# Designed miniproteins, single chains, continued (3): the designs that were tried, part 40

Each design is a single chain, and the fold is of that chain. pLDDT is the mean over its residues in the fold that is shown.

## One batch from the design tools (miniprotein)

Design m9374
Fold by ESMFold2-Fast:
Structure m9374 (fold): chain A 74 residues (1-74)
Amino acid sequence: MTLEELRERVRARIAEIEADPSLSDEEIQERVNETLQWLAQAYKENPELPEEEIYRLMNELSLAASRVIRRRRA
């Protein structure tokens, strides 16, 4: 597993939740949590991966989820 694959997966998830207005808040959280768990597991299996970049990806995904949920309620 490469850092580029991790970045692609996170950005695909963000694009999915931003583009799909039919997703409920719960569905958005479930999809985000699945990707966060996958990132955590990938880092656990590959501890040589740059920790700083993993944290950036996790933060980027969490912020994107918060923006989408807020926008739907605003």
Scores: mean pLDDT 81

Design m9375
Fold by ESMFold2-Fast:
Structure m9375 (fold): chain A 65 residues (1-65)
Amino acid sequence: DVIKEIVSEILGVSPVRDDDDLFKDLGADGGLVRQLVNKARERGIDLTVSDILENPTIKGIIDSI
């Protein structure tokens, strides 16, 4: 999945799970959030910082787009 691929690329971890919380489980900060938004946009996905902050799980992010 594109979002899982981007998160895996940024964090250098695989696999990434649907129920992983970006902040609590994966240790993401504001810099990682910005990188995820930028990489998603490069791949044609209209993802915003607000989408991530309101839906901090991998599945929540995917379901928001």
Scores: mean pLDDT 81

Design m9376
Fold by ESMFold2-Fast:
Structure m9376 (fold): chain A 65 residues (1-65)
Amino acid sequence: MVTITLPDGSTITLKPGESYELPLGYEVKALSDSTAEVTDKTTGLSRVLGPGTYKLGDITITVSP
């Protein structure tokens, strides 16, 4: 699963096909249970993230196997 932890400690869990826009101008989309896509909305460039824990400022993105 894809879980986003916000700076206030709140968490958002994304199901495959769901997306969430971050305050930093990034968008996180769950492609599957074990992959996510992060898009920089300023440039339109995106990256696919496999299982792991990723930091984007004070925001944590966790992608489960």
Scores: mean pLDDT 81

Design m9377
Fold by ESMFold2-Fast:
Formats: sequence, C-alpha cells, structure tokens
Structure m9377 (fold): chain A 90 residues (1-90)
Amino acid sequence: GPTLAEWQEDLARLDAEEEAYLARIEQQFPDLPEVVELARKALEYVRKALEARIAGDDAKAEEYFAKAEELLKKGRELVAKAQEEQKALA
C-alpha cells in the first residue's frame, strides 16, 4: 500500500490541484452548481482522510473516504441525468 511519504505527497497535490479541478468541473457543467459543491465537499473529505492516515487513524480515514465516494457518486448521477435530459432535447 502507499507509504506515509506518498500520502503526504497526495495531500500536497490535492491542495495544489483543487482549484484547477473545480474550475474544470464548473466550465464543463455551468448549469449544475450542485456538481461543483459535491466535488468540493468530496475533496474536503479526501483531505481529512489523508490527514487521518498520516495520523495513523485508519478507521477515521476509511469513514472519510466512504463519505467522499458517496458525494462523488451523487455528482456522477446528477451529470448522467443532465446529459440524458440534454440528449432528449436534441
């Protein structure tokens, strides 16, 4: 599995890339601000999960990763619904 150093690097990368990632989602789905908010919340839980892993709290890390995954699933469902609705209008 990942080392402590790899988790620290993942956290630093998350902090560096978060703004660009969220901006890309906003540009792709300008009429779905809920998708951007779900992505933002998911990234916050990923950050908390990585911090918990670094602290040695595997149970909290698993809980935070599960919460992030649930939020990402909701975002994917909203995107899929919007894409289906857009196709129906064509």
Scores: mean pLDDT 81

Design m9378
Fold by ESMFold2-Fast:
Structure m9378 (fold): chain A 120 residues (1-120)
Amino acid sequence: SMEELRDEAERRIAEIARRVMELVKQGKPAKDIIKETLEEVVRFLEEMRERGVPRELMADAVKTIAGVLKAIADYLKKRGLLSDEEYEFIKETVEKLQQAADAGDFDRALEIVREALEKA
C-alpha cells in the first residue's frame, strides 16, 4: 500500500541519518561522511524507482532527502568540519534536488546525486 511504502521510505531515510551520526561520532572526515551519505541516497532512490513507487511519494522522498542533506551540511559547517566551498556545493545540490522533485523528474534527481557523489 501507499502507507506501507511511505513508512518504509521514512524508516530508510532515518537509517541513513543514524549512520551519518555514527560516522560523526567515530570522527570520520566530513568528505567521507558526505560521500557515504550520497552513496546511501543513490541506493535508496534507485531502489524506490525500480519498485515503481508513485510519483507523489517519490517527490516527497526526494524533498525529505534534500532536507536531510542540508541538515547534515549545516551541522558539519557549524562544527567547522566543512569548507565554505564544500558547504555551498551541498546547498546547490539540495536546491537542484528540490527543483527536480517539484518537476517530478526523478531520473534528474538520481543524476544530480550521482554527479555530486563523483565530485565528493
Scores: mean pLDDT 82

Design m9379
Fold by ESMFold2-Fast:
Structure m9379 (fold): chain A 95 residues (1-95)
Amino acid sequence: SAAVGAAGGAEGAAGGAAGLLGALTGDLAAGIAGVIAGIGGLILGLLSTDPLAALGGILGGIGGILAGLGGLAGNVGLAAAGAAIGAAGAAIGAA
């Protein structure tokens, strides 16, 4: 359903925010949370039957994973890029 993809995009965006927080603060738990939320967003996107919602969930999930990995690595640039991709995914999924 479209709602599943939109939820996936939102979860990916949340993962992006968590990852960025981890990168800025050095909090490994926030980086891990970003990766987990990103994976959840990706799975929800893949389960969506609406192609636009699926793209939003997939992009949001990828963004969350990248931001979480950036947080774990202490790479603020990667975490910020992942957060931006996650936010774009959420916007697409909600459209």
Scores: mean pLDDT 79

Design m9380
Fold by ESMFold2-Fast:
Parts: C-alpha cells; sequence; structure tokens
Structure m9380 (fold): chain A 80 residues (1-80)
C-alpha cells in the first residue's frame, strides 16, 4: 500500500540522516541536514494524504535522498 511504502521511505530516510549525523560535529551542517530531513518527511506525509501514485512518491523520495546525499558529499569535500 501507499502507507506501507511511505513508512519504508521514512525509515530509510531517518536511517540515512542518523548515519550521516554520527560522522560529523559541524553544527551548521547538522542544522541544514535536519532541515532537509524535516522537509522530506513533510513531503512524504503530504503525498500520502493526497493519495499520489506510488511512482510519484518514489520519484520525490529519490530526489530528496539525492539532495541529502549531495549535501553530505559537498561537506566531505570541504573537510580540512
Amino acid sequence: SLEELAERYRADLRALVEKILSETKNPEFKKKLRELEEQALARIDEDVAAGVDPVILMARYLADQAEIFALYLIEKKKEK
């Protein structure tokens, strides 16, 4: 179901964010990462409430996951 798919995506997203947060002490990066997590989780909730096609939910989730991963890679590149 859409709700089961959404719960899997919420769990996967939270796990990704938690893992990245465990690797850094940079407070600005942590703040930005949490903002992206909150926005992505809110979008999942809105999509479930709207009853979107599961493919649309997947595509938006993948885009949000990619943005979080890009932020992580950028931060790692700036590491001194």
Scores: mean pLDDT 85

Design m9381
Fold by ESMFold2-Fast:
Structure m9381 (fold): chain A 55 residues (1-55)
Amino acid sequence: GPASNGAAGAAAAGNAGADRAGQEAGYLVKTESGLRGDDSGASARAGGEAGRQAA
């Protein structure tokens, strides 16, 4: 059948939602991981966010 351009738009919107949800959930999960002693993810996340803010 023909390509559904609307589906591509819906997929993009879904991706944005997932990103947002992951952003907030990541904060809570990262706190627990830090308490366990493995905080490497926190540095990676902070670095990425700092780079985005600097831009």
Scores: mean pLDDT 51

Design m9382
Fold by ESMFold2-Fast:
Structure m9382 (fold): chain A 63 residues (1-63)
Amino acid sequence: SSVTQQTNQRLAELEAKAKELAAQGAASTDPRESRRLQVLAEASLGVAEILQTVTDQYLRKLE
């Protein structure tokens, strides 16, 4: 469905951003900056989880 295609695209974007932020955090020599970047990466994954959950619930109602 078009909803599934849009969800997959947005999930890929959020996962890519999370990986980038996590890599920046791992490369940081400042512990506070590393922690902040890790939190931002986790936040991006949290948004992806919410998007997937809402989409899955919507699709289940149509089955």
Scores: mean pLDDT 82

Design m9383
Fold by ESMFold2-Fast:
Structure m9383 (fold): chain A 81 residues (1-81)
Amino acid sequence: MSDEQKVELYIDIAAAEYYKLTGDKELAEEIRRRAMEAAREAQRAGASLEEVIRKAFETIAEAIEEHTGEKLEIRIFKPAP
């Protein structure tokens, strides 16, 4: 898979989990959109894959907290060398 496909997959998984928990398709799509926009902005700025993934996850966590008032624990693994 390309790096872009990996980022999109991770965002898709997070949005799907949120939808599974809440049943709210509109909010799940908004979370996905915000995370994708953050990832694209980081990519345009020349950020590394790891930084792009981190930015996307931070955006997902913030969006979920804004909409639910609940804290989401997102686990980010250190990139392999």
Scores: mean pLDDT 71

Design m9384
Fold by ESMFold2-Fast:
Structure m9384 (fold): chain A 68 residues (1-68)
Amino acid sequence: SALEEELLAAARAGDAARVRELLERMRGHPRQEQWAKRALLIAQEEGHDEVAAIIEEWLREQHASRLS
C-alpha cells in the first residue's frame, strides 16, 4: 500500500519527522505492526538509530495496548 511504501522510504532515508507522521496515519490499520517491523529492519540496516528508536517505541506502545 501507499502508506507502507512511504514508511519504508522514510525509514531508508532516516527521515524521523516523516516516520512519526506515517506511524500516526497507520494507527488502526490491520497491517500496522507488520509494516512498522519491516521499517525497523530497514532503519537498523541503514544505521538510522533515531528512526529505529522511534519505531521501537511505537511498537512497544502497540504491544502494551494488546496486553492491557
Scores: mean pLDDT 83

Design m9385
Fold by ESMFold2-Fast:
Structure m9385 (fold): chain A 94 residues (1-94)
Amino acid sequence: MDETINKLSRVLGEFLEELRKLQEEGKDVKAAVPKLVEKAKKEIEEIGRENGREDLAKKAIEILDKGAQAYLETGSVEAAEQVVKRGILELLEE
């Protein structure tokens, strides 16, 4: 159980790190968000399938979508980080 949550949390963390990296490089982060979301979503779905925890994968995708939306609405990586970190904490309470 904890191993699956840890794997999902890692993918969500990698999504945030990629947003931060693009921002630091002065790239168009908003243009990159759809591609980053699709990549992370694919990885999350695979983790859920491999571990028989499609329920956790669905929750992780909801966290990912909320984090991405927070960035798109605010232009702030910190806003996305706050949303994702809160979601991961809620996922750990399952």
Scores: mean pLDDT 84

Design m9386
Fold by ESMFold2-Fast:
Structure m9386 (fold): chain A 71 residues (1-71)
Amino acid sequence: SLDDITVPGIPTEIVSKAAMLASNEVLNGQSPEEAAEKAVESVKDQLSPEQLEALRKALLTLANVTAANAK
């Protein structure tokens, strides 16, 4: 489920918020890459560049799974 996504070194609340945003963007017709980038941008000021890269990778995976399941 969306609530099961975690990224080491990032607070679960931030990951959950970003994951929800990414999934909602995919369901609203955005590409997985656009959805993941938009979600990362929403928390950009709260995380280091290294944390943002890890989060982007996790969110892109989630966004791709969400897009596949929406068909």
Scores: mean pLDDT 80

Design m9387
Fold by ESMFold2-Fast:
Structure m9387 (fold): chain A 88 residues (1-88)
Amino acid sequence: MSLRFVVALGVKEVVDRLVAEGLITPEQGELIRKQLIPAALALDVRSPLEVTRLVEAIEKAIRDGVKAGLSPEEIAQRAIEAMREVAA
């Protein structure tokens, strides 16, 4: 089974946790998830260690974006950029 599906599950888990923490609204979480899951499924993920790095980079990008007051669209774009850098 492709590790990219594990990254997609990690995206869902991170978003669900951040909504539960009150850091983002359910509507913001849905938008971020809808943009990140297709991007994660397009990645060439090479190892379980890379899955961990990708999920950590996604969570960091979302938390940093929220702290900076970015829009959900901007947060999703930053997280996609972070994923592509780790997967390159």
Scores: mean pLDDT 84

Design m9388
Fold by ESMFold2-Fast:
Structure m9388 (fold): chain A 114 residues (1-114)
Amino acid sequence: MVRVRESGGGEYAEGSTVVITSEVSGGRSPARAVAFGLDTDTGKASVASPGGGVGVFGDRMSVSSEGNRATLTMTNLKAEDTGLVSSVVAVEGATRSGGAGLVGGEGARVTVKA
């Protein structure tokens, strides 16, 4: 069984940088791809992957991945960025047919104080 766990949530000051780490365990193959999503408390959504950020983060989000670990870095945090950061990884053999499937974690909450 494949498991994804995010860490690095908590309370951050406006203008600071947060690093969210996602780790994959229990799979037979390393993660092929990773995406991070932020669902803000104001109802805005953003996605970031190694190809760049989309939505309210723009160029403030970067993603790196190596082996079973992926890291999201968000710079210049704003109070409006407060929400849940989740990750989704593509893992080979995650489907019943033995194909690649998407596995998500429980998420890490980020609170930004003005």
Scores: mean pLDDT 70

Design m9389
Fold by ESMFold2-Fast:
Structure m9389 (fold): chain A 97 residues (1-97)
Amino acid sequence: HMPFLEEVRLALLEYLLKNNPNGEISYEEAVKFLSEKFGITEEQAKALLDGLEEDGWLKREGDKIYAVDPKTGEKLTKEQLEEQIEELRKMIEKANS
């Protein structure tokens, strides 16, 4: 089944925080990570990334993606990434209760 966008966003933000000190990864790396993480096709992973970009949570520049604040469009700092991870965990817990 397709994961919720909140679950996808949480996984992606955790990946960005732990593995990428500048807070960005390639689009192709994100596609592969999500497809492996959730057991979905690369086409499904691309659709999820496109949904997050349309919702204003991600921005693409060339082959790279990074998390943004949808209110400002600015790239998230490490502290803001940590804050959003905590908020997403609370949202996912609420959805599963």
Scores: mean pLDDT 79

Design m9390
Fold by ESMFold2-Fast:
Structure m9390 (fold): chain A 84 residues (1-84)
Amino acid sequence: SRKEAEEAAKLAVEDAKTAGKLLKEGDETGDRQKILEGIGYLLRAIGNVFQASLLDEEIGKEAAEEVTKALKEEGLDISIEGEG
């Protein structure tokens, strides 16, 4: 259970970092394909955070915080815990 939660959390953070880079580059260059790919990775990251939370609440919470941080580092003001 905990190991599966850690694997889901790791995938969530990796997908979030990929999403942030693609969304930022797509926005800056006007590349619609990169925007669509970035949205896909963002949705996958959110799904993996929920999967981690279902397996281990503490690991899921840490994954949510790390995903939020990864997105914010790429200039995206998005939080999976809610905005504001």
Scores: mean pLDDT 80

Design m9391
Fold by ESMFold2-Fast:
Structure m9391 (fold): chain A 78 residues (1-78)
Amino acid sequence: SLSLDLSLFNKDPKKAADIVVEEISKLPTEEAKFIALKSFVRAFGYLMTKEFRDALLEKAKEILSDEQVKEIESLFPK
């Protein structure tokens, strides 16, 4: 299960990103991983710092295509 602590996003954004991507990586298909990460960003993107966004996108490259990572990046508010 995802153990999300909002303080972790600010204190250790890289570790928080690693936890999120590791849990998503357990899903059986790349499509399922992509949908799960999009849903996560849509639900919690407003709480994310730039440092967490950058760490999450970098780690997502390990499980998703470059095109999928670009689509996730476009979901963050400017």
Scores: mean pLDDT 77

Design m9392
Fold by ESMFold2-Fast:
Structure m9392 (fold): chain A 71 residues (1-71)
Amino acid sequence: MKELAEEFVKKLKPLQEKLNEIDAEIDRVRQDTSLPREQQEARIAELHAEKQKLLDEIQKGVDELNERIKA
């Protein structure tokens, strides 16, 4: 069990770092008043979609870990 948890943490850490980077980029785009509002909203939507893909990857890792714990 400890080894599986460590493997999951190793995979999760770079994904969490990417999520933080995306959140920082969203904040940057929101503060950029030089961009048209429509372009800001489109870029933020793209970043949210990318964030969702990373969250889906994290969820798959959680599901895999849970299957191994139950086995």
Scores: mean pLDDT 77

Design m9393
Fold by ESMFold2-Fast:
Parts: sequence; C-alpha cells; structure tokens
Structure m9393 (fold): chain A 87 residues (1-87)
Amino acid sequence: SMDELDARVAEVVEAAVRERRARGLTRFTPEEVRALLDRIRAVAEEMGASPEETARLILLWAGLLSHEDEEPAARELALEVVAEIRA
C-alpha cells in the first residue's frame, strides 16, 4: 500500500539522518543525497511501486533532504534520477 511504501522509505531516510547526527553532521553532500535517492528508488521498486510513485518519492525526499539555499541543486539531482526511472 502507499502508506506502507511511504513508511518504509521514511524509515530508511530517518536511519541515515540519525547516523549523520550521531557523527555531529547536519548537511548531506550532493553525493550522499544521490546515494540516498538511489536507496529510496531501490526500496520503492522492491515494494512494487509504479515508476510514477517512485518518482514522487524521489522528488519529495530530495526537497526534504536539502537546505533552502541548495534546493535548486537538489531538484536537478532528483530530476536526473526521475529521468533514469522513466527511461
């Protein structure tokens, strides 16, 4: 279900955020954001999400993982992943 998919993806992201906080870090690098978006894609696909549902999650989490000043760069990264999903 959508609720189970959203919950599982949130769990994966929360684990990554928790690990980063434990190291005293507050921001993800672009490489770390891309790696986390790739993990979100893998989890969504494993759970049988459609390409459209997977793309929605990628766009959502790219926005949530970026600071306001880095939002355009995070959006471009998310669009790259979405293009790969739709190819």
Scores: mean pLDDT 77

Design m9394
Fold by ESMFold2-Fast:
Structure m9394 (fold): chain A 95 residues (1-95)
Amino acid sequence: SLAEEILKLMEELRAENAKKPLPPELTRLIQILLSTAILLAEKEKDLERAEELRRTALEAWRLARAGRYEEALRVAREPAEEAERYGEEYAKELE
C-alpha cells in the first residue's frame, strides 16, 4: 500500500540521516512532508496528495545527498509549509 511505501521511506531516510546528518532545517522539512503523507495515506484521505508529498520529500533528499542543499530547500520549503497547514486542518476535522 502507499502508506507502507511512505513508512518504509521515512524509516530508510531516518537511518541514513543518523549516519550522515543533513542540515537541521532540511531534515525538519522532509519530516513534515513524510509525516503528513503517511497520515493522509493511512486515513485514506487525499492519496494523490500523499503520493505528491512522498515524491517531493524523496526529491529533496536526493538533492541533499548530492550536496545541492539550496535546491533541496527550495523544493521542500513551500510544500512542507502547505502540508503543515493541511495537516492542522485535517486534525481539526477529526476532533
Scores: mean pLDDT 80

Design m9395
Fold by ESMFold2-Fast:
Structure m9395 (fold): chain A 77 residues (1-77)
Amino acid sequence: LVEEALKLAVEAGKKATNRETQLHVIGALLRAIGAVLDKKYEEAAKTLRGTADEVSKENPEAAEYLRKAAELFEKAA
């Protein structure tokens, strides 16, 4: 679950169509990794959902991957 969620979040970064969105996703992924190391899976999920909402208009595919990752973190909690 956790490893699969992280892989989906990485895929979201690869699906970002512009550099600014890619950097936003990378920042969110780093924060989510920090939360995972502290076993705060709900916090990781909230971080990725918030970023998905921010990027959804310009990068709907990246947002979809971030939401799927968040769902797996919520399941791991």
Scores: mean pLDDT 82

Design m9396
Fold by ESMFold2-Fast:
Structure m9396 (fold): chain A 90 residues (1-90)
Amino acid sequence: SEELEKKRRTLDDEELVRLMKTQIRVILLGFKDRGLPTTPELLYRSLRRIADSLSHVMGVPREKVIKAFIKAAEELGLDPEVIERLREDL
């Protein structure tokens, strides 16, 4: 919708980090529900796919979304390997 695109607002960093925390929790619950192993590689791949999708949908720069995921992951105490893999995407 052109109207939705015209109303795209720059999310502040705190709002974006909060949104990324919610996305991480949803992904982790999905892994648990499906009996999938929560490996750093699988979690990183899922977060990267969501970051690419959210960047496209929200019109937010990919780098900004990845930085928000890194901060959210650090604040949630995720595996350091996941955080390092996300940093490599910057």
Scores: mean pLDDT 78

Design m9397
Fold by ESMFold2-Fast:
Structure m9397 (fold): chain A 61 residues (1-61)
Amino acid sequence: HHHHMELLKKIQELLEEIEKNVRRADEAGAEVTARSLANRLQQLLDEIVKTIEDLLKKLEE
């Protein structure tokens, strides 16, 4: 179980998604794009939380 490596990969993927979303926000109308960006960021945060919860469950074994 290489959780530290998997976590690093997840962080890298999240940074790439943030970059894409910021780029799209810059190119489009700010208010509509800001809402979709906020929703996407919330989804990414939920994935981080789930990853942390999984790690905590493994520690309880």
Scores: mean pLDDT 67

Design m9398
Fold by ESMFold2-Fast:
Structure m9398 (fold): chain A 80 residues (1-80)
Amino acid sequence: MLKIVSLGEPVVLPDGTIVIPAVVDDGGLKEAEFVVERQPNGNYRLRLLIEGEEVPLEKLYEGSPEMVEEADRLVIRAMT
């Protein structure tokens, strides 16, 4: 069962993409990151990468709804 163990500090890239480093438990501790990409219509797309592989956010919501809320708060803080 996928769980977020910790969230790091948001990093804003030169193109406006925001990356939040994380550690997840997926049968063992793995490096992960949340990537927030600005869309042309002004919306944002959130992605989760574990060891460089994209994982559906639904897997995370099933395992760690509270930590997804924490990631959203970090993204909002980084954008303001």
Scores: mean pLDDT 74

Design m9399
Fold by ESMFold2-Fast:
Structure m9399 (fold): chain A 80 residues (1-80)
Amino acid sequence: SDAELVRELAGGLRAALAGFPRDETVSTEQLVAAIRAVLDSTDLRPSRAQLRAALVEALEALGLAYREEDLEAAVATVLP
């Protein structure tokens, strides 16, 4: 299901980003690297909407600072 895919991706993204400093803003390049690592390891093929939802869930769960513009740029880079 959509919700199951988002939850699986969010779990992988949380693991990939877990070591990131909470006092720094996550960049587009760092988001792209984390997304690629998760997609390569899980062989998941999300839509842009599913990937965006998973990123928001992971970043908020970890308490990481990010800019919406950087998140959108990362999604567009991985899923053109």
Scores: mean pLDDT 85

Design m9400
Fold by ESMFold2-Fast:
Structure m9400 (fold): chain A 108 residues (1-108)
Amino acid sequence: MEERRRELIERFREIIETEENPEKVEAAREALRALESTDEPGVLEFVEKALEVLETEENPELLRALATGLALVSVSPSPELVEALIEALEEEDEEEMLRKLLEVIRSG
């Protein structure tokens, strides 16, 4: 777990330094904050899935929703919130992923 956390921290720091897309940079900053603020087991899995979204998706609304979800995990981590966010990121359809992320954020 600690080795995976270190590798993720290094990857997100690289994204913050090299990425030109401001929505991706903001999501990467919030991912670092989540990794540094909580030891909830599900947070590591959520952040790993968030990294995949940052590497594959360009939709600014989806990236902003992801950054908001990461920020919520940093300030109010709960197993239920983290599980719901992971489930949203498992959607293969970008529009459905955004819809589920926004639903979780509104109820969180």
Scores: mean pLDDT 82

Design m9401
Fold by ESMFold2-Fast:
Structure m9401 (fold): chain A 89 residues (1-89)
Amino acid sequence: MEELERELREEEEKLLEALKKAREAAEAGDLEKTREYAEEARKLAERFAELLGRLLREQGVPEEEVEEIVELFRKHVEEFIKAALEKAE
């Protein structure tokens, strides 16, 4: 658990930084950089979702609830990325 919690925190920090950079690039009107940071954020979000799912399962959270939590997280990240890409255009 301790190692998963550490990895989860590290990936969370990386994801938040990538999302922040995507938003900043979008506000600057840099579509290419927005796409690059968005793609980085997607990869980091997939890694975070995997670790989050593993942590929740190890804590005994029912599989149906784990799937719902992970899907909700994925949808929020994609919504943020979509907004940033639309802003850059």
Scores: mean pLDDT 83

Design m9402
Fold by ESMFold2-Fast:
Structure m9402 (fold): chain A 98 residues (1-98)
Amino acid sequence: SLLELGRRAADALLAGDLEAVRAVLDEIQRAAPEFTEEAREAVYESAKQLMETGSDLQKEAAALILIGYGAKLDGDDELYEEYLRRYQELAREIEALE
């Protein structure tokens, strides 16, 4: 399940384990041709920046979008929209706290 891989990527991000993030993204790319090399690189680079400079709340927001994207790749658009809404809500809260 790509949702399960998205959850594993989220857990690795929250744990600060960049090597584990890379490994899970590689598994997603092998399982889902729609997740391109370019998308994988972009997600990895964002995760790396968040681990280096991001707040805990910013990491939680990124974790939500990783899980949601996994749901989308599984064809679960309803679950994807649910995680996207939660992400957007948390992102607005983060912006308001600056």
Scores: mean pLDDT 82

Design m9403
Fold by ESMFold2-Fast:
Structure m9403 (fold): chain A 120 residues (1-120)
Amino acid sequence: VSGELFAELAAYLLGLASLPSARVEVEGNTITITTEETPLSRELMEKALELAAKAPGIKAELKGGTLTVTFSDEAVEKYPEAVEKLKEALLELDKMREEPREVRLALAYEAVGEITRLVG
């Protein structure tokens, strides 16, 4: 995975997780995001799926309103701090579901900036 490709994928995942209906689960190196199907959520999910397909060591699956992304051990070893920051930010957004959209978007934006710095 290139740092640019990882950062772009992370941006779409964080954007998806910032949506009002989004639920995030993390199990090991697997991230699962579930949301109501809207034009915006569909676009973000499809972009994430497309980017993951281009990224060696990243597997993504889209099933209805659920996007599952799995990082291989090799992908995690290449960007361990970026993967951990992504997981932490996604789980923080899940905890902050009831917070105003502006607050959640600000957290997502800050996390994208941090991840971009960590990968390049």
Scores: mean pLDDT 84

Design m9404
Fold by ESMFold2-Fast:
Structure m9404 (fold): chain A 77 residues (1-77)
Amino acid sequence: KKKAIEELKKRAQEIAKEASERNPALEIEVEVEGDKVTVEARGVRSAEEAEAARPVLEEMSEKVREEAKKLGLEVTV
């Protein structure tokens, strides 16, 4: 279980890096603590910017869930 969580952290960080490279105005962070995964966009100042960030955050959450599934982990995102 612990080894699988560390692998998930690595994959989640790679997903966040790719998303940040595509969206440089957004600083996207992913944090993995046990079975809880948090995906957050930093630098959002308005509702308009939050709306623009939503599809990116949803795509990242989906990818993290898929990677967790491949590792046999149940996580909340």
Scores: mean pLDDT 71

Design m9405
Fold by ESMFold2-Fast:
Structure m9405 (fold): chain A 89 residues (1-89)
Amino acid sequence: MDEKLEKIAKEGEKKIEENKENRVEAAYIAGYTMGYILGLRADDPHFAQVAERMLAEGTARLPESSDPEAHQAYLDGFRKGYAEGVAER
């Protein structure tokens, strides 16, 4: 599992670098990658709780975000990634 998670993280970093000129797209990819990794680990209640807390806190902080568009993209990516990670597990 750790090797697979490391590969997913590296692929996410590569996609972020490829999209570095598009802040919103990079934020979405970052959120998707993190959500997907946590979704794959959601058989451990600890990681499921971390994902729920990250989404709740991120959503609560959105009105105070310095970059609301990128922040929203990250949250949207996180939700999508988490759902797909849980389904693939």
Scores: mean pLDDT 80

Design m9406
Fold by ESMFold2-Fast:
Structure m9406 (fold): chain A 64 residues (1-64)
Amino acid sequence: SREELIRVVNELARRLREERGGPLTVADAQALVAEVEERTGVKLPTPENVEEAERVLLRAVFET
């Protein structure tokens, strides 16, 4: 559901923020999107950069 997707994204983003003191890498972005896909069952494309990951997650949340 949209609520579950929002919850999972927020949880993972908070965890990543707590672990990182600087800019996110492409590998961090790819891992985040893959974990959201695994936990929610929503099919998401593999992002090639951090900005694309943000767009992918935003669209998934907005379009559900």
Scores: mean pLDDT 74

Design m9407
Fold by ESMFold2-Fast:
Structure m9407 (fold): chain A 79 residues (1-79)
Amino acid sequence: MPSLEEQARELVARAQELAQRFLKQNKTEEEREEFFKLVQEMDELVRKFGEALRAGDEEKAKEYLKKMEKLVEEMEKLV
């Protein structure tokens, strides 16, 4: 079974793939601002997830992982 760290790594890789695809498309300024806001939220969640894992707070880490999954879904809607 994939570890929480492996699951987070896969979500980050997916977000990076979506960002590359988004940048290749001609988007409006508003669409770019919306997408970059999601990228910033992902960076914050990755940091908080890492802090929770280091603290041994597995429940908190799982909460951040779920939020990361939702952000990837939101990013996919914009690509």
Scores: mean pLDDT 85

